# Designs tried in a protein design run: designed miniproteins, single chains. Part 73

Each design is a single chain, and the fold is of that chain. pLDDT is the mean over its residues in the fold that is shown.

## One batch from the design tools (miniprotein)

Design m2540
Fold by ESMFold2-Fast:
Structure m2540 (fold): chain A 76 residues (1-76)
Amino acid sequence: GKEGIEKLKKRVEELKKKTQDYFNKAREYALQGDIEKAEEYAKKAFELGKRASTDVLKEAQKLIDEVKKLIEEVKA
């Protein structure tokens, strides 16, 4: 029914927002030099993102590349 579709849309929005939140935390930890936590949050974001949809997966992949770049800069 309509309720099922509404719940699915809400879930996709929640997953997008949570994925973004995890990547923001990963970026913050990378900038602080906490590489371990940065990698943990990046992995959480990717796993959550790929569960939502193909579009969220593509967005998550792009954000992972950004976090990896920040981690490399902090390690250097």
Scores: mean pLDDT 71

Design m2541
Fold by ESMFold2-Fast:
Structure m2541 (fold): chain A 83 residues (1-83)
Amino acid sequence: SRRDVITRGIRTLTRMADDPSIPPDAQRQVRDLVRRGRRYLRQGRYDEAGRQLTRAAGIIVQNSTDPSIQQTARDIGVRLVSV
């Protein structure tokens, strides 16, 4: 379901936000966006939740020095816009 995709996205992005390939400022931005996404998910606002998480994934893609982390973030972004 859309809720399950968003919930999984929150879990994965929360873990990835602490990855050392991501600069500290970008880690903080990702955590802030995931926190907003989690808030919107609790309110049943799935489109708004997905938009915050897509922004978080984009920050990881642009700032991570690890191609595997970048690819995982791209995959999450694709799943989020497909629901």
Scores: mean pLDDT 88

Design m2542
Fold by ESMFold2-Fast:
Parts: C-alpha cells; sequence; structure tokens
Structure m2542 (fold): chain A 99 residues (1-99)
C-alpha cells in the first residue's frame, strides 16, 4: 500500500500516534546531532546520494500527512508538529548535500 493510501485510510488517533513517533525520533536525533553529522560525513558519495533520496521521500510523505491533517481540520498543535518535522528534515537534507 502506498503511503498516501495508508494515511487516507488512517483514523485521526492513528495519525496523532504517527506524529508523536516522528516527534520522538526528531528529539533523539537532535540529542545525538553531532554523532549523526559524523556518520553523514563518513558516508560514501553513493551512500550520501541514497540518504538524500530517502530524505526527499520522507519530506514528500510528511507534506502528504500535513495536507491530510489540514483537510481533516486536525488540532493546530498537531499541524505545527508536522511542519516542524518537515523543517528539520529539510535542514538534514541540506547538511547531507553539503557533506
Amino acid sequence: MSFEEKIRSMSLAELEEAVANLVAQRKEFEARRDEFLAIIRSLSPEEKAALAAHLEGLIAKQRALLAELKRRNAPQELIDRVEEIIAFLEEVLALVREA
């Protein structure tokens, strides 16, 4: 099943849980930012290209999630969390491209 099909079939409670999991993952990465950046710098050009493509895919998925939450008139705090996650992923993508 595609990500877009999956999010359209999910309840609001399931979407809230998915966002909470993304927030937890972002907090873990921010706490270990220097370690994460060291890993990125150690990657081969091919691995960096693959990671960039993966991050672009994640950003597209989060934008689809954001659109679905806005369509459902989800709570503003939930929308804000997804926008913060998108901004974080875009920052990480820029770092991968510069490394």
Scores: mean pLDDT 81

Design m2543
Fold by ESMFold2-Fast:
Structure m2543 (fold): chain A 85 residues (1-85)
Amino acid sequence: DEVEKKIKELLEEILNYIKKNKDKWTLEEIRKYVKEKFEKEIENEKNEAIKKALESLREELLDFIDKAKSIEEVIDYLEELLEAL
């Protein structure tokens, strides 16, 4: 599935970047990175199914980050999402 492949690649990229910066960043900085990363991907996406999936995932992930108590919770959530794909 092209949608699943695109989501997996984006989530893996985000997860790796967060893991690299977890000791240097705040949850607010993680939120900003995730928001900007999704905005760029959505803006450049031509496939309507992928675009809708990215928009939905962005909202879910940002909502999760807003409720998270630590960066480790965000990492765990992203790993769970990747395992479900």
Scores: mean pLDDT 85

Design m2544
Fold by ESMFold2-Fast:
Formats: sequence, structure tokens, C-alpha cells
Structure m2544 (fold): chain A 63 residues (1-63)
Amino acid sequence: SEEVEEAVRFFDKDGDGFDGGNLKLFQRAQDLLVDGYAGPETRAALQKAITDFPDILIAARSA
């Protein structure tokens, strides 16, 4: 979805975290494959995170 793609762009930045940014850190936290690629499992986890914390989209848009 569009909101998931916005979240992917936000986490794909060189964030304060693991090897190449927040996306890999997010994958580790969700016990997913840590390859830095926003595959179906990563997108599903992001969708849930957005549902629980809608301000993630606001942060992504302001970046």
C-alpha cells in the first residue's frame, strides 16, 4: 500500500542503527529475515506498526 511504501522510504534512510539503517533494525526487532529488503513479511510488519502507531506516517512524510 502507499502508506507502507512511505514507511519503507522512512526506514530505508541511514538511520541511527544497524548496517544500512533502520529497516534492518526493524527486521531484527520483528524477528524477520534481516536483508534490508522490504519484502512481503517486512511490509506486513510495517502495516501492523502503522496501525498501532499512525504517527509513523507523519514522520515519514516530514522526512
Scores: mean pLDDT 65

Design m2545
Fold by ESMFold2-Fast:
Structure m2545 (fold): chain A 70 residues (1-70)
Amino acid sequence: SSVIKDIEEDSKKYNREMENKAEELERRAAQDPKNKKTLLGDSAKLKESMKEHERDTKNVIEEIRARLAA
C-alpha cells in the first residue's frame, strides 16, 4: 500500500532527523563540560522518544494492514 510506504518513509525521515539532533547534542556535550550532563540527558530523551515513535508507527501500520485486508 502507498499509504504504508509513505508512513514508513516518514518514520525513517523522522528518525534520521532525531538521530542527527541527538548526535549534535552529544558533539556539543564533548566540547562543553559545564553543560555536558544536560546535553547528554537531552540526547537520551530524544532517543527514548524515537523508540516510542517507532512502536507507535509499527502499531499504526499493523492497523492499516488489518483494515486493508478486510
Scores: mean pLDDT 85

Design m2546
Fold by ESMFold2-Fast:
Parts: structure tokens; C-alpha cells; sequence
Structure m2546 (fold): chain A 55 residues (1-55)
């Protein structure tokens, strides 16, 4: 369901944000850049799914 997909992506987003913070703290710029891109993708997907759920 849309609700299940949203919940799953919210968990993924939380994990990626934590991983990004850890990478930044360690000065791992390459890993941080990858997580920044992944976070942006997940955020866009969540916005799309939430719009579908609201209609």
C-alpha cells in the first residue's frame, strides 16, 4: 500500500540522515555526497507518494 511504502521510505530516510551525519563527522566527503544524493531522491519520492495519498 501507499502507506506502507511511505513508512518504509521514512525509515530509510532516517537511517540515511544518521549515516550522513556520521560521515560528515568523520570527514568522509565521498560517502557524505552519496548520502546527500540518496536523501534528496527519497525526499522527492516521499513527496510524490504523500500527494497520491492525499488525493
Amino acid sequence: SLEEEIARLEEVLAHYRQALADAQAKGDSATAARYERDIAWVERRLAELREQLAK
Scores: mean pLDDT 88

Design m2547
Fold by ESMFold2-Fast:
Structure m2547 (fold): chain A 67 residues (1-67)
Amino acid sequence: SLAEEAGRKVEEAAKKLGGEGAEVVGTKDGYAHVAVRKDGRIGHGLAHLEADEKEAEAAARMGLESA
């Protein structure tokens, strides 16, 4: 699904940026709400369901900065 693909892209980006991973926790209005994990903390980001690699990386950064 689009949500699974968006979540996979955000998880890969989060891991590259020093996080532990990411998961889609909900979807609304064409966006996936993503929980990003780092150092035992959770931050949140939003990725469009059709996010490309750069958009997924932006969502991962948002999550990591809020963790």
Scores: mean pLDDT 82

Design m2548
Fold by ESMFold2-Fast:
Structure m2548 (fold): chain A 92 residues (1-92)
Amino acid sequence: MMFKVVLKDLSGNVIGESEPVPTLTEAGNQLVELIQHGLEKGLEKIEVVIEADTREAAKEALKMAVSIGRAMGLEVVREEVRDGVAIVELRR
């Protein structure tokens, strides 16, 4: 199982991305770092995209991303799973 985390701005520009990682825990650590980076850049709204090997893995990645976003004080604006991809929009 592999996960890749991508952080985008409102215009769809990639702000940062992880290397593929084998566990949800590692993906979560990468996500925290990328969100902190985006917030430090002054982003008010960010799109998190997590690419996973399966739809089930993407659903678990979605739950993790929502949990992390909320724990960091962000509002979850949108959450979606498309095949093996989890998409979460977060707002300050």
Scores: mean pLDDT 87

Design m2549
Fold by ESMFold2-Fast:
Structure m2549 (fold): chain A 75 residues (1-75)
Amino acid sequence: LKGLILSHLNNYNKKNNKNYTFTPEALDALVKYLEPKYRGDPSIIRESVLKLIEYAEKNGKTTITLKDVEEVLGV
């Protein structure tokens, strides 16, 4: 899952000329959130990453933290 999450993040960054990153704690929390929901469909990974990026952008942040994951995804 970490590889898929980072792939979606890197694709967004490349397409939009941005430098969004996850803290290690945020990445771990996102993996734990997605593991029970991932049924082989990557759409949930893409959607979750996009929600976090949009939240970070609206708040003027480039680094997505554990607090951001908790606030956006309700974990």
Scores: mean pLDDT 82

Design m2550
Fold by ESMFold2-Fast:
Structure m2550 (fold): chain A 92 residues (1-92)
Amino acid sequence: SAEEYLEKGKELFGEGRYEEALEYFDKAIELSEENSDLRAKALALKGAVYLHLGKPEEARKLFEEALRIAKSEAVKVDARSGLHLIDQLFGK
């Protein structure tokens, strides 16, 4: 399921296995409903991976998309935190 791919992606991200984490987050995105919190979470986590890979522009697009489609305040806070971190580390 999309949830299982999301959880495995988180595990891989925590292990520093960034390329594999991206593959699992992409599968979670593919299998999730449009404009769902699950899709928004997967997009934000994929953004966090790109930030760790030193790709802030790619990360920004993912956090902005996550914020756009997120329904719950918790997921919106996570996406906004990612955007704030990019602005703090790389400027506006």
Scores: mean pLDDT 86

Design m2551
Fold by ESMFold2-Fast:
Structure m2551 (fold): chain A 73 residues (1-73)
Amino acid sequence: MSVAERRAAQLELMRRLGEVITEARRRGESVAAALARELGISRSTASRIVKLFEEGRYTEALDLALAAREAAE
């Protein structure tokens, strides 16, 4: 994957993660559970993504989310 393709994928995924987190909080749902369901990944991986996102480590959170999705396929 080119740097430009990866950057575009990260920006789209960041927007998607923000929407899932916002909707889960609005519904009083576990953010980790909502991400695990939406991305088709384990709850432990989703919890790590949430932690990285809350710490402002967005690039690491997005890299983990992309890798987890690729591993699930």
Scores: mean pLDDT 76

Design m2552
Fold by ESMFold2-Fast:
Structure m2552 (fold): chain A 68 residues (1-68)
Amino acid sequence: ALSLAQKVRFAEALARHLLREARERRWSREELDAQLGAWVAFMRSLGLPEAVIAELAARLRRELDAIA
């Protein structure tokens, strides 16, 4: 099983990948929202605490808003 720290690092790596894809593919607002939703669902499936998911999601949302 992965430690909490390892799960967080994995979540951050996926967030960086999503940000790169958003820039390269010029995703619409709707696509950005869908991808963020999928990322949140995946983080929940890994068993990250809801407070940690909320913090990471807010940070990713802010970074995505800077692109759009």
Scores: mean pLDDT 82

Design m2553
Fold by ESMFold2-Fast:
Structure m2553 (fold): chain A 98 residues (1-98)
Amino acid sequence: DKLKENAEALRAAMLSVAKQVAGLIEKYGGKEKGEKALKVGLEYAEKAQKAVLEGDWEKAKEYIKEMGKKLLELAPKEIQPKVKELTEELLKALEYLK
């Protein structure tokens, strides 16, 4: 099922970004902020996957943006450009999955 595969691909991509960002946030901002970033990633990746499975691509896009926003709030200044870059890459990936 291509739709299920695309939903799983988006979840995996969002979790990959969240793990990378959480690791950087932990390195520069400490363990507690890193753990919060990972939790944000898990929550929004699951929500985006469900939205794609329901055919709601606009809601999936909103969840990518909200994850990026919450990760940016947790990110030290040094990490903020990387959060913006990876959020933009996820938005581009979503367009290819439609």
Scores: mean pLDDT 87

Design m2554
Fold by ESMFold2-Fast:
Structure m2554 (fold): chain A 67 residues (1-67)
Amino acid sequence: SEKFKEDVKKIILDLAERHFTPEQREELKKIAEKDPEKAYEWFKKNATPLFQQELDSLIETLKKVYE
């Protein structure tokens, strides 16, 4: 649903604010506005394994709400 995609985008952008440079955050914001799925892929490619795990855990929690 659109609401689920928006909530995923917000989680990705919030984590990025804590863990990425301002330049990386601006790039990610532009990607997320066009395609939240590509933003998720970008985050996973550029984040450490620990931050990837944190994102995946938050998304799994969110999925249970939207099941």
Scores: mean pLDDT 80

Design m2555
Fold by ESMFold2-Fast:
Structure m2555 (fold): chain A 78 residues (1-78)
Amino acid sequence: LSPEEIVELAKKILELVRNTPGVPAAVRAAAFDLADAAQEYKKTGDREPLRAAAERLRALAEAAGLSEVAQLADTILS
């Protein structure tokens, strides 16, 4: 994925989280962190913060039963 595609995926995740009722606060916070890490990756090319944020969101989303969010986070890790 290009940095631009990663930013768009992070935005899509954030919109899904905003539009889904009952999302745990930890998942919401992780989605915002991923969006910030995606923007930083586009500027710097540093994959480590992006990877950490995506792994955290994937794990939290899986635990919460948010399969689409988890799958999109996993796509960023690929």
Scores: mean pLDDT 84

Design m2556
Fold by ESMFold2-Fast:
Structure m2556 (fold): chain A 91 residues (1-91)
Amino acid sequence: GEREAEAAARMARAAAEAETAEKRAGGAIGAIGAAFGAGLAGGEEAEEYGLKAAEAAGKAAAMEEGDAEERKELAEKGVEYAREAGRAARE
């Protein structure tokens, strides 16, 4: 539910801020797991937003040569989607 969505948001931020590609990939995997958990606990709408959060985290983690600001923007987008997953899970 909401706790899993918040975990996805936290992992997305950590992925974008991580100093190595391995740490960014780990954060993205964690966000995907948390998004799946949000879907199981919160139903279809929570799953949709959780998956969007995981996608944003995955894109941030895959950026090896990209602008740091673009990675930050992707992480912030992931946080927004995780927030929506949390709202849907509470309903």
Scores: mean pLDDT 62

Design m2557
Fold by ESMFold2-Fast:
Structure m2557 (fold): chain A 92 residues (1-92)
Amino acid sequence: SMREMAEEHARLALENREATLAQLEADIAAMPAVIEELRAQGTSPEVLALLEEVRRLAERLREALAAGDLEAAAEALLELYETQARARALQE
């Protein structure tokens, strides 16, 4: 299930916490520029709103991982995966 996958990924992220946090912080820092590029390319407002939600969920994941909170990290990952899937579906 998507929940079981999120729980496993959260566990692996905490096992590699330093590397995962560094990558996640880099990805979050890059997100505003990516969203602006997509806006300039004519991406729909609905998709752009979902990408802003992905950014907020990535920040929640970063906070959960920094705190060592497995449950919070798994919940953030689940919501992030569902939001990314919705954004992808709308572009197809």
Scores: mean pLDDT 86

Design m2558
Fold by ESMFold2-Fast:
Structure m2558 (fold): chain A 100 residues (1-100)
Amino acid sequence: NEIAKALLHQKGEEAKEVAEELAKEEEELLKKIDEIRKQLGPGDSAEAMRKTLELLGLEKEAEEIVELYEKDKDLAIQKLVDILADHAGKVYEEALKKAE
């Protein structure tokens, strides 16, 4: 959840492009995203997903994820994980630049 909180603080628009490159390189980061998926489990998932995407500036995606979750929870979680992975890559890049 700490990663999810950090991701929520940034806009997902630019993060998606940058995160795609970094997420492909950082497999450990993707594993942490899987943990976020676990913590967002069925009971809290729809609400958490919607809020997460809203904070990332992906309100359109949030609506689709919520609808998808109602029809197919597993598929909705997978799509959410992909979006978070893209954004996580951006956060990781910023951390690496900051650390230098």
Scores: mean pLDDT 60

Design m2559
Fold by ESMFold2-Fast:
Structure m2559 (fold): chain A 57 residues (1-57)
Amino acid sequence: SREEELRRLQFIRLVGRSKGLPAARIAELERSDLSNEELARALGVEPLAVQRFLAGL
């Protein structure tokens, strides 16, 4: 849904910035079609953390 897409972008921005990722890398992840598991690996977090955030938990 649109809400899940917005949460995904917010998660990438918040976690990417907190992890010190370059702005270019954050933008690349924002445009990506990565699965929650692939996104978790790219951001260095547990897959469950991605799943919970996207669910609004």
Scores: mean pLDDT 83

Design m2560
Fold by ESMFold2-Fast:
Structure m2560 (fold): chain A 84 residues (1-84)
Amino acid sequence: FEELIKKAKELTKKMKEALREAGYTVPDDATLSELFHTLARLYEEDPELAEEIARKAGIKNFKESLEKAKTSPVFKLEEPVATK
């Protein structure tokens, strides 16, 4: 359980850094789910950029990750938080 929390925090940090490097303004209190919604929106507008940001954050197959996230109720409740 503690390892899952540690991995989630590390992934959250890497996603924030990757989005900021791409020129997005990301709130410090952004959740992993909110960051994932932001990448999902980017994927519809610029799939190559979204895949690059996901790869920098350590997500190897963003399409598969996005498909899995869409099956989660949490994904439908939260909004994107990063803006460019």
Scores: mean pLDDT 69

Design m2561
Fold by ESMFold2-Fast:
Structure m2561 (fold): chain A 76 residues (1-76)
Amino acid sequence: SAIDELKAAAKEGLARLLPKIEALPEDSPEFAALLREAVELVAETQKAIAEALGDEERLKEIEEEYERALEYIEAR
């Protein structure tokens, strides 16, 4: 299904990003950039699934969670 394909693509993307993030110093700009990329990948995948399901309330929750995650990355 389209949802299974979205989940598989996200899992592959995270599998590539997470080891790179773990290898970097937490205070580095590169760590922040890759962490942001991982957050964006998760948010885009969740939004695509919510849109496929017609779940408007879930879309709002995902957008709010995404903004909070970006603020956290910026504030660290």
Scores: mean pLDDT 85

Design m2562
Fold by ESMFold2-Fast:
Structure m2562 (fold): chain A 68 residues (1-68)
Amino acid sequence: MMSDEELTKAESALLAEALALSDAEARRLIGRFYREVGRDLGLSEEEVERMAESALAMVRALRAAHPP
């Protein structure tokens, strides 16, 4: 079972990696991550999808806030 500290650390690493990827690649990475976490925690597919969409929205917002 993943602790809140471990999850926060893993999510921070996920966001950093996703920021370096294309949108399609970031979506795949985030989807895979939360599907794996959801399987471990026994979350529904709906909850996993909601978490993945939230993380992807955050990555997109971070890209928009730091334009090249």
Scores: mean pLDDT 77

Design m2563
Fold by ESMFold2-Fast:
Structure m2563 (fold): chain A 91 residues (1-91)
Amino acid sequence: MEKTVLDEEAAEQALRKQLEQAPALIEKAKEAGDEETVKTVEKIKKIYEWALKNGVGKLVELVNKLSSKPIDEKKEVIELADKLVEEIEKE
């Protein structure tokens, strides 16, 4: 139990740190006219906020449900993020 709780808290802290950086990244991308980066960061932010609200374990379960293979390419990560956003919006 303790080890699982520590791993969960470490993951939660990492998500919180990424969320703290997200507004600055979105603002810079908007100023640069980089709509793709804006959309990607906003999707990741939404996924992380959902994970912090519902538990990182639920995010892992959704990732495993939506992906049947290892994530090796950035394109696959982006496609998985799109599917994750769709699933969390249904809940």
Scores: mean pLDDT 69

Design m2564
Fold by ESMFold2-Fast:
Structure m2564 (fold): chain A 96 residues (1-96)
Amino acid sequence: LPSPGEMVEEHLRLQAEIVRKQLENLGLPEAAERVEELLLKAAEAAGQGNFQEALDYLSEALETVREASKEANTDLYHLFRLSMSPTVGVLSQQAI
């Protein structure tokens, strides 16, 4: 059975691919690359049990998506934030 950290890692890796594709489709390749980098770093940290570090990277990813969403005049940030809310909850609980 995978640990909570391994489950979060797998989920964040999947979200990295999804959000990268969404940002590329909006014509924001620099934001796509940055968000993928941050989410993959968050995934690696979560897999290693470094939950606070994972939260810090995820916070940077959320901010990057927020800025990109404003540039593209889209609601992508609100949708992404909602989809990540359970993951933030798990990471916050594990970081305590």
Scores: mean pLDDT 82

Design m2565
Fold by ESMFold2-Fast:
Structure m2565 (fold): chain A 65 residues (1-65)
Amino acid sequence: RIPLSDAQIEGAGRLGELLFGLPAARVKEAVRLVTREGRSIREAAERAGVPASHLRQLLRLAGVI
């Protein structure tokens, strides 16, 4: 897994808001759960309240998967 900086996590939140209309704070939580805490994409998406498909796309764009 690739650790992301706080700036990269902030950027992922903004990108999720722009592309998918998701709350930036929820996207940032989901990305942190995957990249820093090692949760699966499904578990992180469920816990943060974002769709797993959108989280997977955002992580792919960030080069994590």
Scores: mean pLDDT 80

Design m2566
Fold by ESMFold2-Fast:
Structure m2566 (fold): chain A 141 residues (1-141)
Amino acid sequence: MPRGTGFEPDTTVTSKTTYEDGTETTGEGELLTEDGVTFGVGTSVTDGKTTYSTSISERVGDKITGSGFSVTDGKTTLTESTGTYDEKTGKITAESISEEDGKVTTSRSTGVREGNKTTAESEITYEDGTVTRATSETTYS
């Protein structure tokens, strides 16, 4: 019997992140999930600079692990992430570490998924010890 090949994304994503200084990031992406593994591709814009990203994440029960690769102005960022998602409450946690040009940035996020939307709050710590807070909204379709 012929089997369909699923090379089409099963989910589209839009996001908006607002930082405490009023800077905004807008993002668009596509996700494909197979056997608990989600492959993502996306673009985001911050202050007129475009970032291109790819990610792979795996969910086992309530635990999520992921890695990502992104490029902004010819500079490469590598990201590792861990988190949790509780289907009963919609609660999400995430921690990530990102490296660009030998500089490390860490973030911690808490959020809630309600229907097709996730809202999250994040604290981002830069290598110099500066901390910035951000609020994000993500919509899935």
Scores: mean pLDDT 82

Design m2567
Fold by ESMFold2-Fast:
Structure m2567 (fold): chain A 114 residues (1-114)
Amino acid sequence: SKEELAQKLREAQDEGLRLIDEVKAAAVAALAADPARAAQAQAQLDAMRDTFSRLSNEAIEATLQSIREGGGIVSQLMETIAAQGQQIAALVPEVAAQVEQAVNTIISLLARVG
């Protein structure tokens, strides 16, 4: 049902936000000796978190009206998070594997819903 898919999206949103927060903590720790890169990484991860929160909320609301419309936003969200993840991994090679794992987990969770 629409309500079941929306609930799965809320669960994916909760896990995705948790994973982004964990990557941010890891990036800050890895860049303790490089405050300029740490600030840039924090800004990019905060932007990723804000985008993920906004688009996932839009996907949840859209899914409650139309599964098709919700699926379209989920597809856009997956593409956006993948692109942002690549940028962050390039900026912080020290945590690139953690970024890739977090992004792949988020995309996997979203793909199971859409």
Scores: mean pLDDT 90

Design m2568
Fold by ESMFold2-Fast:
Structure m2568 (fold): chain A 65 residues (1-65)
Amino acid sequence: MEISEEAARLAGEIGGVSAEGARAAAQAGYDGKNGEEMVRAVEEVGHRASKEQAERAAVAAIARN
């Protein structure tokens, strides 16, 4: 499932991460990946997040999409 730009931006604000990071974490969540894999997805797009931040951003982006 594709995350909209607005959902990614709002989720980034909620999770305390970038919009790009929130989108990457949410995509990992849709792919059935765990919180550690969500952190790796955020790092792959050049950003940083804790496991809690990545999980929170992923949930927020998915809920708002």
Scores: mean pLDDT 78

Design m2569
Fold by ESMFold2-Fast:
Structure m2569 (fold): chain A 61 residues (1-61)
Amino acid sequence: PLSPEQRRLQAEIERLSAELLALAARYEATKSPEDRAALTETGRRVAELQARFADLEAAQA
């Protein structure tokens, strides 16, 4: 079973992934540098959380 920390990370990844899709749609419409920066930053954060989740999963295997 997932630890409480893994469940928290999974929920955060799911939330930010949904936000990332919304930001991608916004950037498609606006093409603004601000929306591109937000998209890049959110993508980076998702990648960091995914790496942390993978590390915890490997330790728990």
Scores: mean pLDDT 83

Design m2570
Fold by ESMFold2-Fast:
Order: structure tokens, then C-alpha cells, then sequence
Structure m2570 (fold): chain A 64 residues (1-64)
């Protein structure tokens, strides 16, 4: 990843962790990676799984 992609991925993960859907039982589908190793693909998968379309679109833009 470029430094810009890594920073955006980190921001998306922070927004994902603050999503109330992740506070519900069974919603902890975070990758087994540290926050520094999370990719836009990981964020895209989780955002789509939990119906956060805005976050999914932002992850898709990074992957282009």
C-alpha cells in the first residue's frame, strides 16, 4: 500500500470501530491483523457485511 492508502485504511477502521453495529454480539468480524496491517479490502468486506455502504464505497475508491 502507498502511505496515503494506509492512512485512509486506518481512518476507515477507526470509523468502523465506532459503528454501533460492531458493539452488538457477533459483530466482531475484525481481521486478525493489527490496525497498522489492515487493508482497504478488509474494511470493504466488513463494511459490506454490516451494511455500511458509505464506508464500503470509500474502501472501493482506495482499491482502484
Amino acid sequence: MTPEQKEEARRLVEELLNDPRFSRPGARGLPAKSLDDVTPEDVLELARRYGNEELAERAEEILK
Scores: mean pLDDT 63

Design m2571
Fold by ESMFold2-Fast:
Structure m2571 (fold): chain A 64 residues (1-64)
Amino acid sequence: MTVDELLDEFSRLMRQLSPEQQRQASQQFHDAVKNSKSTEEFKEQLQKIIEQMRRLLQEQRERE
């Protein structure tokens, strides 16, 4: 999976999150950009953020 594909997925999930969840995801994204030492490390961090966002959406659906 390319960085562009991961960024597209991140953007898609961001549109489905609440404003508070979007703020948290955005902060995690900025931390990943700042702290990643390589493109490969950034991809791994971004994928973890995407997985966390998917879990948040699943929890939101379970509460409804």
Scores: mean pLDDT 78

Design m2572
Fold by ESMFold2-Fast:
Structure m2572 (fold): chain A 69 residues (1-69)
Amino acid sequence: SALELAMTVALMEAAGGDEFIDASTAKKVLQERFGIPESVINEALKRVELDEKGRVNVSELAKAVVELL
């Protein structure tokens, strides 16, 4: 969807072009730029795999958030 693509691009920019973003940075981007409620973001983060550094795949997170809206 257009929203999923827009979120993916914004998260990737915040990650410095990396495919992985730290959960705290992703949360700020989704709340501040897209108005996503914290409860939705926390649920999406539970549905995606976090690495040992607390990073999540940008595309997987964007998809999970859109599926919860």
Scores: mean pLDDT 85

Design m2573
Fold by ESMFold2-Fast:
Structure m2573 (fold): chain A 62 residues (1-62)
Amino acid sequence: SKEEIAEELKRRTVEEMLGASRQEQARIVNRFGEELEKLGFSEDEIHLLIDETVRETARREA
């Protein structure tokens, strides 16, 4: 399902963001949002998934 693909993309995005600079993290997040848009997620759903991804990255950096 598109939800399964989104969870896989989220996992990969978190992995890419770990150890990246804040500038590179912004680029990675933008690409993640673009991929979610291609999968047919709404703006609200994309914002929620990005927020979850950013929070998970911050949790794992701690």
Scores: mean pLDDT 86

Design m2574
Fold by ESMFold2-Fast:
Structure m2574 (fold): chain A 80 residues (1-80)
Amino acid sequence: SMEEQKRLREEVEEVYESLMKVAPEEALPLIERGYELVLKLIEQGRLEEARELLNLIHRLVSLKDYKGLEEVIAKAEAEL
């Protein structure tokens, strides 16, 4: 629904702002790529996939697993 899309976009912005404050400078381009992919999924109405990708990005950044994050983003980019 439009309300679900709006809420998810708000959640994405909140998570993105938090990640940009804590991530090292070298990881910022990777996080930006992830953010763009999540927004593309939302615009396509693929809300469950957007939520899953957002949760994976947040989890991997929290674990400081930037290699895992790069793999997840590359796979998502190839699928999208």
Scores: mean pLDDT 85

Design m2575
Fold by ESMFold2-Fast:
Structure m2575 (fold): chain A 86 residues (1-86)
Amino acid sequence: SMKDIDLRNLAMYYLILYYITKDKKYLEEAKELMDKLGLSDKDKAIYEQLAKKAVEHWKKHLDKDLIEATLKGIKKAIEYLKKKLG
């Protein structure tokens, strides 16, 4: 469903924020969303690896200003999705 897709995107964005910032609050938000989605431990591990690899790729190719802009953009996307989901 569209709601399932939005929840999956929200979980992924929180995982990306965690790997950029190392702030555990984002990891906790992502885990709650993945549990709410009923993801298997295998699927949770895949999501975590996808987010980690995306952030590692950005750190190799983007300067600090572009990473900061990406961080702000993801935070705005999270707020949009939270509002959309209710």
Scores: mean pLDDT 88

